Designed miniproteins, single chains, continued (2). Designs and how they scored, part 31

Each design is a single chain, and the fold is of that chain. pLDDT is the mean over its residues in the fold that is shown.

## One batch from the design tools (miniprotein)

Design m5055
Fold by ESMFold2-Fast:
Structure m5055 (fold): chain A 80 residues (1-80)
Amino acid sequence: MSLEQLVSEVRALLELALRESPSPLEAARLFIDTVPKVLPRPESEEEREAILAAFEEMLRDRLSPEDLARLLAELGRVLE
């Protein structure tokens, strides 16, 4: 999978989570639970960083900096 395709799929999944969830915080949690079930594990640090960057960019204006930092750490752990 290309990095552009991976970022596109991450954004699509997060947009779906935002539509189906009552809050951005719950959408972020749903995304983190869903990602390991639907996306292959990142095979490189570059792929891992791309997923984290897309998640941060889409939620930066929707979450507090503290919640965003906590969820980024949780997603990073899930992606390993």
Scores: mean pLDDT 82

Design m5056
Fold by ESMFold2-Fast:
Structure m5056 (fold): chain A 95 residues (1-95)
Amino acid sequence: MDAERLAELVEEALRLRAAGAAEDEVLEHLRARMREAGLDPAALEALERAAAGETEYAPEAVELAAQAEAVLRERLIAELEAAGAPAEDLEAVRA
């Protein structure tokens, strides 16, 4: 799983939430998509633990999550710039 693929899954989850899907439905969908990508449910659990600050296990998952967040921020900044957002809003996303 690369950071860009993880970012795609997060964007899909956000779209489902915007459509009114329940949190459990979103989580189940993400797990199904990660399995399709060849990632075991145990790897998803490791990513969730890494996101909670448990860096002693799966350091690669912590790095991957940080990279995915950076990719999402860059995409959001590009979309906001394209929409003509003020510099103060762009700076808030970069912080």
Scores: mean pLDDT 62

Design m5057
Fold by ESMFold2-Fast:
Structure m5057 (fold): chain A 88 residues (1-88)
Amino acid sequence: KKEKEKIKKKIEEAFEEVRRLLDEDYQNPDAILELFDKLAEEIKGEYGKLIREAGLTVAQIAKANKDPLVKRFLVDELFEYLKKKIEE
């Protein structure tokens, strides 16, 4: 459906930005939260709620004292989870 495709594209763009931030060893969780909060405001309802919850999880991953490769893996797993939820 056109609406689901549009939502998936916006989520994909947000996660590409997160990957760029992680590659630069960027530790600003507020910027990540703002990115996902803005996206959630555009995508209202249950999907907006899921996106906002994902943003909180990504921010926690970014500020965690863990190897960058582990952080990337966790972020990619969350992205796949969100894509599946949107496709349903």
Scores: mean pLDDT 77

Design m5058
Fold by ESMFold2-Fast:
Structure m5058 (fold): chain A 94 residues (1-94)
Amino acid sequence: SGDQAIAEGDRHLQLGLEYLAQGKYEKAAEHFREAIRHYTAALQQYSSDPQRVLELRGRIGEAESALYLAYKSLGKEEEAKRILERIRNDALQN
């Protein structure tokens, strides 16, 4: 369900932030990618709910910003650049 997808996304976002705080950037990045995947699935379920769409886009933006920091910390410049372009594109479409 969409609610289950949000719950899974939130779980991965929290784990990612905990690993980021510990300097475990590769594990943090894995969890942020999973958070984005689950939130994106939830967007498909809630496409007709404007409030849910705004909340999910905010959560995706939070996970993408954190993923950018994790990739920068790992020296993964090309991966970081791709996430930054996605953040910029999402901002221009809203």
Scores: mean pLDDT 89

Design m5059
Fold by ESMFold2-Fast:
Structure m5059 (fold): chain A 77 residues (1-77)
Amino acid sequence: SRVREILRAAGLSDEQVEEFLARLEASGVPEEKHVEVVEEAVAFALGVKRGLKLPDSMMPGLVALGLDAALISYRAA
C-alpha cells in the first residue's frame, strides 16, 4: 500500500501506521483520496518539524496533527 509506504518513510511504526489508517477510514474520506490526505498530513508534519527544529521522535505526533488539519480542510471543501 502506497499509504503505508509514505507513513513508514515519515518515521511511523507499523502500530502507528495502523492507528492512522483506522482514523482515516473512520473519517469518511473516500479510499481514492487516502494518498492525497496522507501526503498532506506528512507535508504539514515536515514543515512544522523544520520550522521548530523538532526531533525525528516527534514525527508520529506531528503527522497525527497533520491528519487533523487535512480532515478539517477536506470537510470545508
Scores: mean pLDDT 83

Design m5060
Fold by ESMFold2-Fast:
Structure m5060 (fold): chain A 64 residues (1-64)
Amino acid sequence: AVELQKKLNEKLQEFLSEIFGVPKEELSDDGEGSKKAAKLINEAPQEVKQKLAEKFKEELEELG
């Protein structure tokens, strides 16, 4: 459970970094990184949100 969540979070940060073109280190900052990630997701068009959902689904299918 906890280990699975950590792996998914790390994978998600990598996907966000690749999709939005933001360095992973900016997303890993506990305060600003989290805020920037949330803003990028909220302002992202449906196409980008869809890609994130697809990557999450693929990881969940392999892990769960």
Scores: mean pLDDT 70

Design m5061
Fold by ESMFold2-Fast:
Structure m5061 (fold): chain A 90 residues (1-90)
Amino acid sequence: MGELRERFPNASDEQLNEMRRAALSILLNGMSTQDVADQLQKRLGWSPSQAQRMASLADELAKKVKEILKQMDLTGTDKTFMASLILLDL
């Protein structure tokens, strides 16, 4: 069982996948938590509080993946692929 499922046992698979996508946007595209929150509000119609909470959790997840990737000498496509796999395992 993944760490995210253990932390959020009542979350849907779709909610966990949205969190993983947001984390990838922060990690790979350098998006701020505010940029992520703004996109969630504009694209999905989420409230400011819901969007900010998701953005905060996604930032925490992105930082965790970044620490794992620091132990690897990965660039470009390999870094993107490995980040995606780590997020799926979490």
Scores: mean pLDDT 75

Design m5062
Fold by ESMFold2-Fast:
Structure m5062 (fold): chain A 95 residues (1-95)
Amino acid sequence: SELEERLKELYLEIAKAHEEGDNEKVIELLRELAKLYEELGADPLKVEILKARTGELSQEKIDELRNQPKFQEVEDELNKEIEEVREEKEKEEKE
């Protein structure tokens, strides 16, 4: 649960950095998220998508990722997970 709690904290920090327009902070947090996903044994495709977002991958590698059969599904899942944590926080702040 400690790793799962850190994952939730990273999602909230990423959402906040995006809202503040802090692109440098977003990239830093996405790198931390990629490392945490590797520690959790998450889908390797999620890790590669995060690396693409941080500028760590070549354009050729990014194009190869986009051609993976599950790319869109995994990217949509990742974006949904981040948004759900953000919405949960907004609901807590409105009470």
Scores: mean pLDDT 74

Design m5063
Fold by ESMFold2-Fast:
Structure m5063 (fold): chain A 101 residues (1-101)
Amino acid sequence: DLEELLKKAKELASKLSEKEKKEFREILEEVASKPDGTADDLLELGKKKGNEFTQKAAELMKEKKKDLVMTMTVSLILYENLPEEEQERFEKELEEALAEL
């Protein structure tokens, strides 16, 4: 369940700095900007930027938790196509979720 995945991600990220959370969000946005963006791209970007949270997310994917990455990627793709007012609302909700991660 996505809710359980988010809860586990929150526990893993609760000790992350605000900078690390921002870097993870930027990585997700970069992946979502590509129509062919994949879980493998997220893993590669996490290794390249040295972001431990992204690497832990990749480990969750090894446990067949690909739905979390896909849901976040789709959400960011939808975000970029929203009106600015809705983008601000979605960004606040996403930042709130990532802040709890």
Scores: mean pLDDT 54

Design m5064
Fold by ESMFold2-Fast:
Structure m5064 (fold): chain A 94 residues (1-94)
Amino acid sequence: NADKEAALQREIDEAQRSIENADKYVKLAKESKDPEERKKYTNKAIGYYAAAVAEYLEASELADPQTGEHYRKLAEELKKRAEKVKKEVDDWIK
C-alpha cells in the first residue's frame, strides 16, 4: 500500500544518507590530529553505519522477497563495515 511504499522509500533514503555521513566521518577521523576529534568523528561514523544497517533491515521487511534479500545483503555488508571501523578505531586512538 501507499504507506508501506513510503516507509520503504524512507528507509532506503535514510540508509543511503547514513552511509554517506559514515564515510565522511571516517575520513574526518583519519585526517584529525586531535585524539578527541578523532574519537568524536569515529563514534559518529560507527553510529551512522549502525543506523544504515537497521534502516536496510527495516527496508527488507517492507519490500517484496527478492528486493528484501537485496537489502538484507546490504545490511550484512554495512554491519561488517561498522564492526571493522570499530576495531580500527582502537588502533587509531591507542
Scores: mean pLDDT 82

Design m5065
Fold by ESMFold2-Fast:
Structure m5065 (fold): chain A 104 residues (1-104)
Amino acid sequence: FDLDSLKSAEEYVKLAREYFDKAVAARMAGKDEEAVRYLEKAVEVLEAGARKFPDSELIREEVKSFLAFLTNLITELPPDHPVRPRLEALKARAEALVAELDAR
């Protein structure tokens, strides 16, 4: 999918939410690896949206909501859970993105 084809901040947020919903569904089905792949896609969409619309408060709010979700998910997982390092990496990416957007 070509992320550059999206025309508005709203379209990036909608696509990120679609991947987030797929991640939640995969996790509910016990498919943790698949869930993390969808969360990685959600971050990629938000990063692309932030690059195209750096002043979008809508994208900023969505990234902050996503960061809160990742923080809570990591807290709920056992320290030795196989996907934890990938979730920690996603949290770092979301934190960096919030910092970039707040520096505007």
Scores: mean pLDDT 83

Design m5066
Fold by ESMFold2-Fast:
Structure m5066 (fold): chain A 83 residues (1-83)
Amino acid sequence: MPLTDSEKKLIRDYSKYKVALEIKDEKKREEVAKLLGFKDSSQIEPQYLIYKRLLDLSGVPTEVVEKEIEKVRKELEEKGIKV
């Protein structure tokens, strides 16, 4: 079954938050938080937890989520952000 636009956005946003939380460099993590529209990195974890719950309830396959996480990680690495 094709994913809805809402499900695609949910997976994309979750993947961005997940990857942002994996950034070990505090300065780069703050830069990513601002790119995501947050004031600082402390706002990422609450959004990650909310979106994780929404994904668990959506029934989206884990494989689809993992593929998007890898894609987001690669996109950030191409921008010079190490994750």
Scores: mean pLDDT 77

Design m5067
Fold by ESMFold2-Fast:
Structure m5067 (fold): chain A 108 residues (1-108)
Amino acid sequence: GLDVIKKEADETKEKYEEAKQKAEELKRELDRARKEGASPELIKLLEQAYKAYEEAARKYSEAYALYVDGRTSENLARAMDLKDQAEQLDKEAEKLKAEADELKKKQK
């Protein structure tokens, strides 16, 4: 029903905003790491995490637009697929960020 689509849209928008914020935070952390002469390994992990959150945010944004439209079963199926892809990218980014944080602890 329309209420279910609205809920999926609202949840997708929230995940978009979270992924976008995490990407912006990682970009700042990456820029700082580069300026401070961090290891190539740390820079690579931060870069990969940043790119994954940025791609997740893009896919969540596209999924949200398709849910808001909600006019065809094809658009709803595409929204669900994009949301699933974005959630996988979120998980990948979280793992990469955790690896970067662990590496930082070992370099101090």
Scores: mean pLDDT 87

Design m5068
Fold by ESMFold2-Fast:
Structure m5068 (fold): chain A 81 residues (1-81)
Amino acid sequence: SMVEETRKELEKIIKELQALKEQAKSIDPDLAAKIDKAIAELQQAIADLDTLSEAERKQLVEQAKGLVEQAKKLLEEAKKK
């Protein structure tokens, strides 16, 4: 149950990162590549999700949310160039 809730939240975050990656492709290919790497790392973390403690799952969600916020800021900065 809690693991499934975490998986759904991370899947939602991955979809947000995928949208940001598509926007970045035509503006900053290096940023798009970094977002793609973050998506791959989160997909790998989801595969191992049931082996993580509750604290580790919470930390993973916080890190993933941080990646979205960083990607948004970097994309806004890239658009200004």
Scores: mean pLDDT 85

Design m5069
Fold by ESMFold2-Fast:
Structure m5069 (fold): chain A 54 residues (1-54)
Amino acid sequence: MELRVEFSEDGRRARVTGIRSEADRAHLEAVLGAMGYRLVEYDPERREAVFERV
């Protein structure tokens, strides 16, 4: 399953699809957190997360 990250045109949001596990989610939080994003929505059943720039 392919992990995909889509940034909004203004760079304020990042939508992630294809999250396989809690470990993938934790890794994404670390990477996107280093870029100034925080997790605002997470749906493990849909394997999706939304991050927002702080």
Scores: mean pLDDT 80

Design m5070
Fold by ESMFold2-Fast:
Structure m5070 (fold): chain A 81 residues (1-81)
Amino acid sequence: SQQQLDQIAQQLRELGKELEKSDPEAAQLAYQAADAVQQGDLLSALSLALDVAGLSLGRGDFETAERAQQIAKQLADLARS
């Protein structure tokens, strides 16, 4: 639904804002994922959310990685609906 897409896009934008100073690269990917959600491109959004998770894992930011993985799961579930 549009409400679910808006909620996921908001979660990705909030994640991006939190990452702006500590990890600008991950922040940019999170914002790109939010834009992809708003465009209805769930496959690109999923890929970008997984990129945020992978980047964060590689940098030892396990909390951000878990949040990005949770968002990716929500996107995958919507894409299969």
Scores: mean pLDDT 88

Design m5071
Fold by ESMFold2-Fast:
Structure m5071 (fold): chain A 68 residues (1-68)
Amino acid sequence: TPSPEVIEFRAPTPEEAEELVRERAAAIPGATQVLISPYDEEERRVTASVTRADGSTVWVVAEVEPGG
């Protein structure tokens, strides 16, 4: 079975996390469906799921770094 592919990165703010996830999800070729979740304050992340024409799924996740 095709396993979901995960692209992970960190962002300093929720606003940057949302922007980066949107940009990365939009850059995935063959995307038929893109679902971007709003910033989750409990998990401190923004997540997107991208479904490609071949039925494979790519997860794009940006974690907001904890205040240092």
Scores: mean pLDDT 78

Design m5072
Fold by ESMFold2-Fast:
Structure m5072 (fold): chain A 60 residues (1-60)
Amino acid sequence: SGRDILLEAIREGGEIAREYLKEWLAKNPNPTPEEALQLTIEVFALMARVAGERERELLA
């Protein structure tokens, strides 16, 4: 269902984003405010890519 697809896309995107942040912070433990905002944008972009991939699969 659309509800299940929505919730799963959010969960999957969030998990990918969390793993990306863990790896980045392990290498760069003291981000500047500018880096923190850029990381926030990158995290949202990663989550959007996950949703976009699922949309493409549904429309194929």
Scores: mean pLDDT 81

Design m5073
Fold by ESMFold2-Fast:
Order: sequence, then structure tokens, then C-alpha cells
Structure m5073 (fold): chain A 88 residues (1-88)
Amino acid sequence: MDEIVEILQSMSPRILTAVLAAALELKKQGKKRLTLEDFLRIVKSDPAFADIPDEELEEAFKKLDVDGDGSIDLDTLLEAFRKLGLLD
């Protein structure tokens, strides 16, 4: 938990917003985990993130994937955003 909070705090505001946007969209769809494929698909569909290279998004995902299993638990990720005061 705290490791994910520290990783999020180290991210640029644009990357941080992209991660939050993807997590909220997947939670709305009833998914429990954020995969790299879903992350890239959602972020690349939003013009607000068009200037972020795929490589930067992939690196951000890999840093958040602390277990190295290729996916991130959405409830854990969203709780980290709540701890940062970026989510209700």
C-alpha cells in the first residue's frame, strides 16, 4: 500500500492523472484489476494524454506493478489515490 502511494507521489501530474483516469474507468466497467493493455487502451483514447509517449506509460505501469504479476489491484490503487487526497 504505502509503496504504491510513494510511487504515485513520484509521478508527474500528467502520468498521475492518466493512471487515475484509467483506474476509474475500469472500476466503472466492473473490473478488479488494471492490466497494461487496458491502461494503454484507455489512456490513448483520451486527447488529454496524447502527448505522453507509450514508453512513459509502460514505465509508470511497471513501477506500480510492485508484485510483477502484470496487473494492479484496482481497489488497492484507488485507496492509494484516496490517501493522497486525489479521490473521495
Scores: mean pLDDT 81

Design m5074
Fold by ESMFold2-Fast:
Structure m5074 (fold): chain A 60 residues (1-60)
Amino acid sequence: MEFSKEEVERIKENALKALEQQLKDVKAGKLPDHNITEERIKQAIENVEKIYEEELKRLE
């Protein structure tokens, strides 16, 4: 099923906001798995940005 460009942009923004908040929470010591969680969140942010940038370019 295909999403509209606006829907893809909204989903991307929401995903990035959630990951950014989780990264802030890890840095503030609010999450118990700091030794893995921070690196994993950073990698997830990079993956989300890459995937959605490609999708948005395709939808143009």
Scores: mean pLDDT 71

Design m5075
Fold by ESMFold2-Fast:
Order: C-alpha cells, then sequence, then structure tokens
Structure m5075 (fold): chain A 72 residues (1-72)
C-alpha cells in the first residue's frame, strides 16, 4: 500500500510538472487545484481511499495534459 501511494504521488507530480510547462494559465490553475484537492482529501483518508483518490486525480491530470498538448 505505502509503495503504491509513493509511486502514484511521483506520477501525479510528474504529470503536474508537464502541465505546468505546456498548459495555459487556466489549465495550470486547474491542474494545481486537482493535485491540492487530492492531497487535502488524503489527510483524512485511509491508505486504500488514498490510492483511489490519487488514481482519480492522476486520471484527471492526464486528461488535462492531453487537452493542453492538443491545444498547443
Amino acid sequence: MHQEIAQLRVQLGQTLAQILQVGDPQTQAEARKIASDALDQMRTSSDEQSVQILRQALSQLEALLQKALKQK
């Protein structure tokens, strides 16, 4: 569980960093909010819930990255 959370956090950070490089200011703000909201939710969640939260956030960030790449 801890290893999966660590891996997902790394992937979340890497995807966020890519969006911050290629996205417009609105997309960057949305990506930061998604990441921040996920980390805030994890503060009161179990490890199992944290994995689900991170996976959902990562999926949302990957969708934003694809949108940003298509529009640039």
Scores: mean pLDDT 82

Design m5076
Fold by ESMFold2-Fast:
Structure m5076 (fold): chain A 89 residues (1-89)
Amino acid sequence: SADELLRRAEELLRRGQELFKEALEAFKQGNYDKAIELADRAIELFEEALRLAREAGTERGKELALEAEINIGLAGILLGLAKLLKSKL
């Protein structure tokens, strides 16, 4: 059902956001390997959330899809910066 897809998308967004917070903390501490690992995992969860939100086909699903896309973009920026800074070591 659409409600089940939306609930799962929200859960995945929440879990991805927690991993993204951990990735930001690792990045702030100069642990670029950990930041890369956590950001990659956060992106995987956001991509699954995006898929489920789109599959739901509702207005709420469109809002969750936009939130997932924004989070993918932010996590992607962090991932790119962590990889760049690691390459300078």
Scores: mean pLDDT 91

Design m5077
Fold by ESMFold2-Fast:
Structure m5077 (fold): chain A 99 residues (1-99)
Amino acid sequence: MEGSYSQTGSPAKVTVDVPTTTVKEGEPLVVNVTSAATSTITATLRDKNGNVVASQSATGTSATFTFTPKTAGDYTLEITVTDSGGTVTLRLPVTVLPR
């Protein structure tokens, strides 16, 4: 996003809270995102091969996403927060255990 702001460090402060990064198949993975400014928040769950398994988005200063992975394995949770000051991307490893 091009603007009058410095692109590096201009996005609002973002806090991501994932209470548990290890879940079992069919159990909810809850993702909480808080931003100091109104932002477009996208959470994407990718498998070990980089394939998108699920994606959710919201607009606001906070968002809660719930994913229910059906297959055990190693995943990456990718959170992208975009406001008028720029974009922040955060990646978190998530482990899904067999039942």
Scores: mean pLDDT 76

Design m5078
Fold by ESMFold2-Fast:
Structure m5078 (fold): chain A 94 residues (1-94)
Amino acid sequence: RLEAVLALVRRLMEALAAEARRLGNASPEAEVEAAMERILAGLRAGEVDPEALLERLRRESEEILELAEKGEVEPEVAEFARELLREIEEIEKL
């Protein structure tokens, strides 16, 4: 279960970093990578609650879908966020 949460965090952050690169901005990518490493380290050390993180990932995925409705993100990023929401729901069933 923890490994599934770690995979979701990496996938979400990679999707956000890819979108930042497409917009031609280097600084947002570096900040996203730093945030991802901190979250992953906290999860592995038991300092971050996986349940709280799943709630946060759900909220962030919902924000991405809102931006997609406004045409502010690419369809691939929106689809990835939708898939992340489905995976979060499956993990929460366990």
Scores: mean pLDDT 70

Design m5079
Fold by ESMFold2-Fast:
Structure m5079 (fold): chain A 80 residues (1-80)
Amino acid sequence: MDQISQQTRNILNKITNPSDRSQIARMSRDTVQAIQQGDTQRAIQIANQTRDFAINTNPNATPDAQQFVQTVRQQAQQVQ
């Protein structure tokens, strides 16, 4: 869980618009909630949406957004 929080912070550090930052933070929280509920498919879906939104907002966030999705996939599978 702490790794997902750190990955989210890494993405947010590259996003300056407050509205975009709020959207990414919300999507990250929804992703964590899906992992806690054991809903691997939903967690991965929201993580992919978070990645796409971050990249569209700032392409320089691409590495952090990709690492976020990878971490979510690994943690979601561990809860099963």
Scores: mean pLDDT 82

Design m5080
Fold by ESMFold2-Fast:
Structure m5080 (fold): chain A 120 residues (1-120)
Amino acid sequence: SSLEEEILRKFEEAKRLVLEALDRVLARSKDEEIKKLAETLKLLVERADKGFRWLLENKEYEELLEMAKDYKEQLERDLELLIKLLEPVDPELAAELRERAKEVKKILEETIKLIEELVK
């Protein structure tokens, strides 16, 4: 459906934005704890993408909604932690990541509303 296609496009956009930001952190940071957190977060994003695609393909919309809400909350917490760790060592990169996190939050909120329409 066109609604399923829009949901997929929004997940792909959010994934791209997060992965681009995390790759920038990995390229610029010399701190091993920051790098480890960024790498762990990339794995979360990749696992979520695979899960969302499978659930959409199999029309498991209620499970997709629950997974999307849980993913949004976890991603917001982990990005905020990463931003806090970056602020004292690379405040410019921390500010860039904060703006990217806001964009991703908005896209995921819009995506969740579209999934809620599929569940109805």
Scores: mean pLDDT 90

Design m5081
Fold by ESMFold2-Fast:
Structure m5081 (fold): chain A 56 residues (1-56)
Amino acid sequence: SSAIEEYARKAVEELKKLPEEDRPVAARAAIHEARKVFGEEGGEVVRRALEEAGLV
């Protein structure tokens, strides 16, 4: 998979380890960091992965 897809998978796994109340802040941080590193496409891939996993 691409670097963006690997980052998205890691973000999902890390958020699964967090209490539900901490997930919104962590999700926003992961999406923001993906946008900084990979641009808007990376942010969207991460956001979508988190939504599909039920983490946001």
Scores: mean pLDDT 84

Design m5082
Fold by ESMFold2-Fast:
Structure m5082 (fold): chain A 90 residues (1-90)
Amino acid sequence: SLNEENARLAERAREYAELGIRLAEEAGREGEMGVVLEGARATLEAAEEALEAARAGRAPPVERLVGLLLAAIGDAIHAALLAGKDIKLV
């Protein structure tokens, strides 16, 4: 169903946002990494809200959920590159 598809997108966005936060926290919070950490935390909050809404049958539009997922992936990649780590996506 659409709600199940939306929930999956929100769940994946949450997973990537959590990964971005973990990578940023391991690398420290100075300069550009601090900005990435802030962005990843904001994306996590939005993804968790979207997941709850999707499970309640009130998900945001798919375009919004895809945007959250792409933002989360981007933050995770950015954090990994700044940390000098190999990129391992969830």
Scores: mean pLDDT 78

Design m5083
Fold by ESMFold2-Fast:
Structure m5083 (fold): chain A 87 residues (1-87)
Amino acid sequence: KEELEAAIEAFREHYGIPDSVPDKYLEPVIEFAKALSGDSYSDIEGILRTIDAVLSTMKAFSPEYPMTSSDLAEKKELFRQYLLDNS
């Protein structure tokens, strides 16, 4: 539980997600990424890399999502907006 809370905080910091977005909307994303990567909550960098890979895959199947693999700042902003719009 405490490890999940730390992962949520790191996820908010990494993508610039405001406190107005409840943890309940972020938990499924982190759990999904953890399940795909096989990493533990202590490997938040691995989890975040898996989230980035998922977003890149989504772009490949949905060209309307203007995420670039070479622009991390743009990907962070687009993902932040995606979570706000779908929370």
Scores: mean pLDDT 61

Design m5084
Fold by ESMFold2-Fast:
Structure m5084 (fold): chain A 70 residues (1-70)
Amino acid sequence: SIFDEVLKRAEELKKELEEKGDYDSAELVDIWIERLKEYKKKASKEEVEKLAKEAKEQLEEWEKIAKERL
């Protein structure tokens, strides 16, 4: 699913940030991952699909910024 893809890529981004010593950004990504997991527990299937699309766009922007900095 798109949601599972987003979580996997976010965990990969967090690991890359930690490996580069950007612990502050890694912590922000971790908080975001935990918030996504919490929303999934309470949300309908339709809400999860909408959230997954919005989260994918946000993640792609963060991945681009991280590559430009690292």
Scores: mean pLDDT 82

Design m5085
Fold by ESMFold2-Fast:
Structure m5085 (fold): chain A 72 residues (1-72)
Amino acid sequence: SMEEIKKAIEELVKKVFERLKGNPIFQEEDKEILIEKAIEAAKKEKVKSVEEARKVTKQVLLDSGVPPALLE
């Protein structure tokens, strides 16, 4: 469901931001923006599963400058 997709996106972004604690580029405000951006990307791509949501979210984070090592 879309609610499960949204929850998966939020949990992944939150987990990544816990690893980004102390990063000078990313702040708490950026977390909310990236969650919203990933949700909109998932809607646009008509994502149907949590696995697809995770892939779309990782791509949004990468495109926004999050290091690949933090997305494992």
Scores: mean pLDDT 80

Design m5086
Fold by ESMFold2-Fast:
Structure m5086 (fold): chain A 106 residues (1-106)
Amino acid sequence: SMEEELKEAKEELLKARAYVRALEELKDKLDVGDPSETLEKLRIRLKEIEELIKEGRYKEAKEKAKELIKDLNDFVKKALSPENQKEFEKKVKEYLEKLKKEEEKK
């Protein structure tokens, strides 16, 4: 159903937002010179997913959010030490819980 597709798209968007927020918090621990361009591209991708949801393109929004999460996980495995990867996973969970609570208040 469209209602179920919207719910799934919103859930994947919240997860993608949590991943990007976690990466932003750990930016100074990345084994890369300047993460600013990478972070800006991720923020643009989040805005594109938000626009797809506004347009009722829920399946595409969900797929794009999943692609972002996969790409970001691949980047993290390459750019963070194993110890900092564990911290990243912890921060993702913390941001996801915060974002879920913010949605429940609206």
Scores: mean pLDDT 86

Design m5087
Fold by ESMFold2-Fast:
Structure m5087 (fold): chain A 78 residues (1-78)
Amino acid sequence: SQESLAQDLANALGLQQQDILDVLQDVDDPGRSSEVSFCAYLLKHQNELNEEKTVALGRAVCFPVDIIEKATAVLMAH
């Protein structure tokens, strides 16, 4: 489910599940981190993303390799 993927992404990246879910509900948060926005994008596009596309996206937005690897591993396990 989207909730279980959001929780696993939050746990892997040291984020809060609700912050990721709030993006999907169009909740405005001016303090929102780029990592939360990235995880929400992965969650929204889960069925359209493979490992290659997820890594390419993370690199395009200049995330550290460890963040990309953790997020990609969680997404591919779902």
Scores: mean pLDDT 82

Design m5088
Fold by ESMFold2-Fast:
Structure m5088 (fold): chain A 95 residues (1-95)
Amino acid sequence: SMQAEIEALRKWQEEVNAKIEENAEDEEKRKELLKEGAKKTLLAMARKVHLYGTPEEKARAKELLPKIIDEFAKELGVAEEEKKKWLEEALKLIE
């Protein structure tokens, strides 16, 4: 259900935040945990759009996805090659 998926996303975010706190002294590990959390969030959103989105909402999600990924990449230092993989995975899930 949609509620179960929202709850799962919240738990993933809480787990990532806990690991960030645990690794507060290691900036590199914190960045990797943030990247993992961002990817999981993006893929969870793509799955929700696939399952519950209208054709119009799916089209809008496909248009916005590159911009959202660019924003995460800029903030978290995600490499261009990895960014392209995130986009490909998310687009496949929306379809």
Scores: mean pLDDT 76

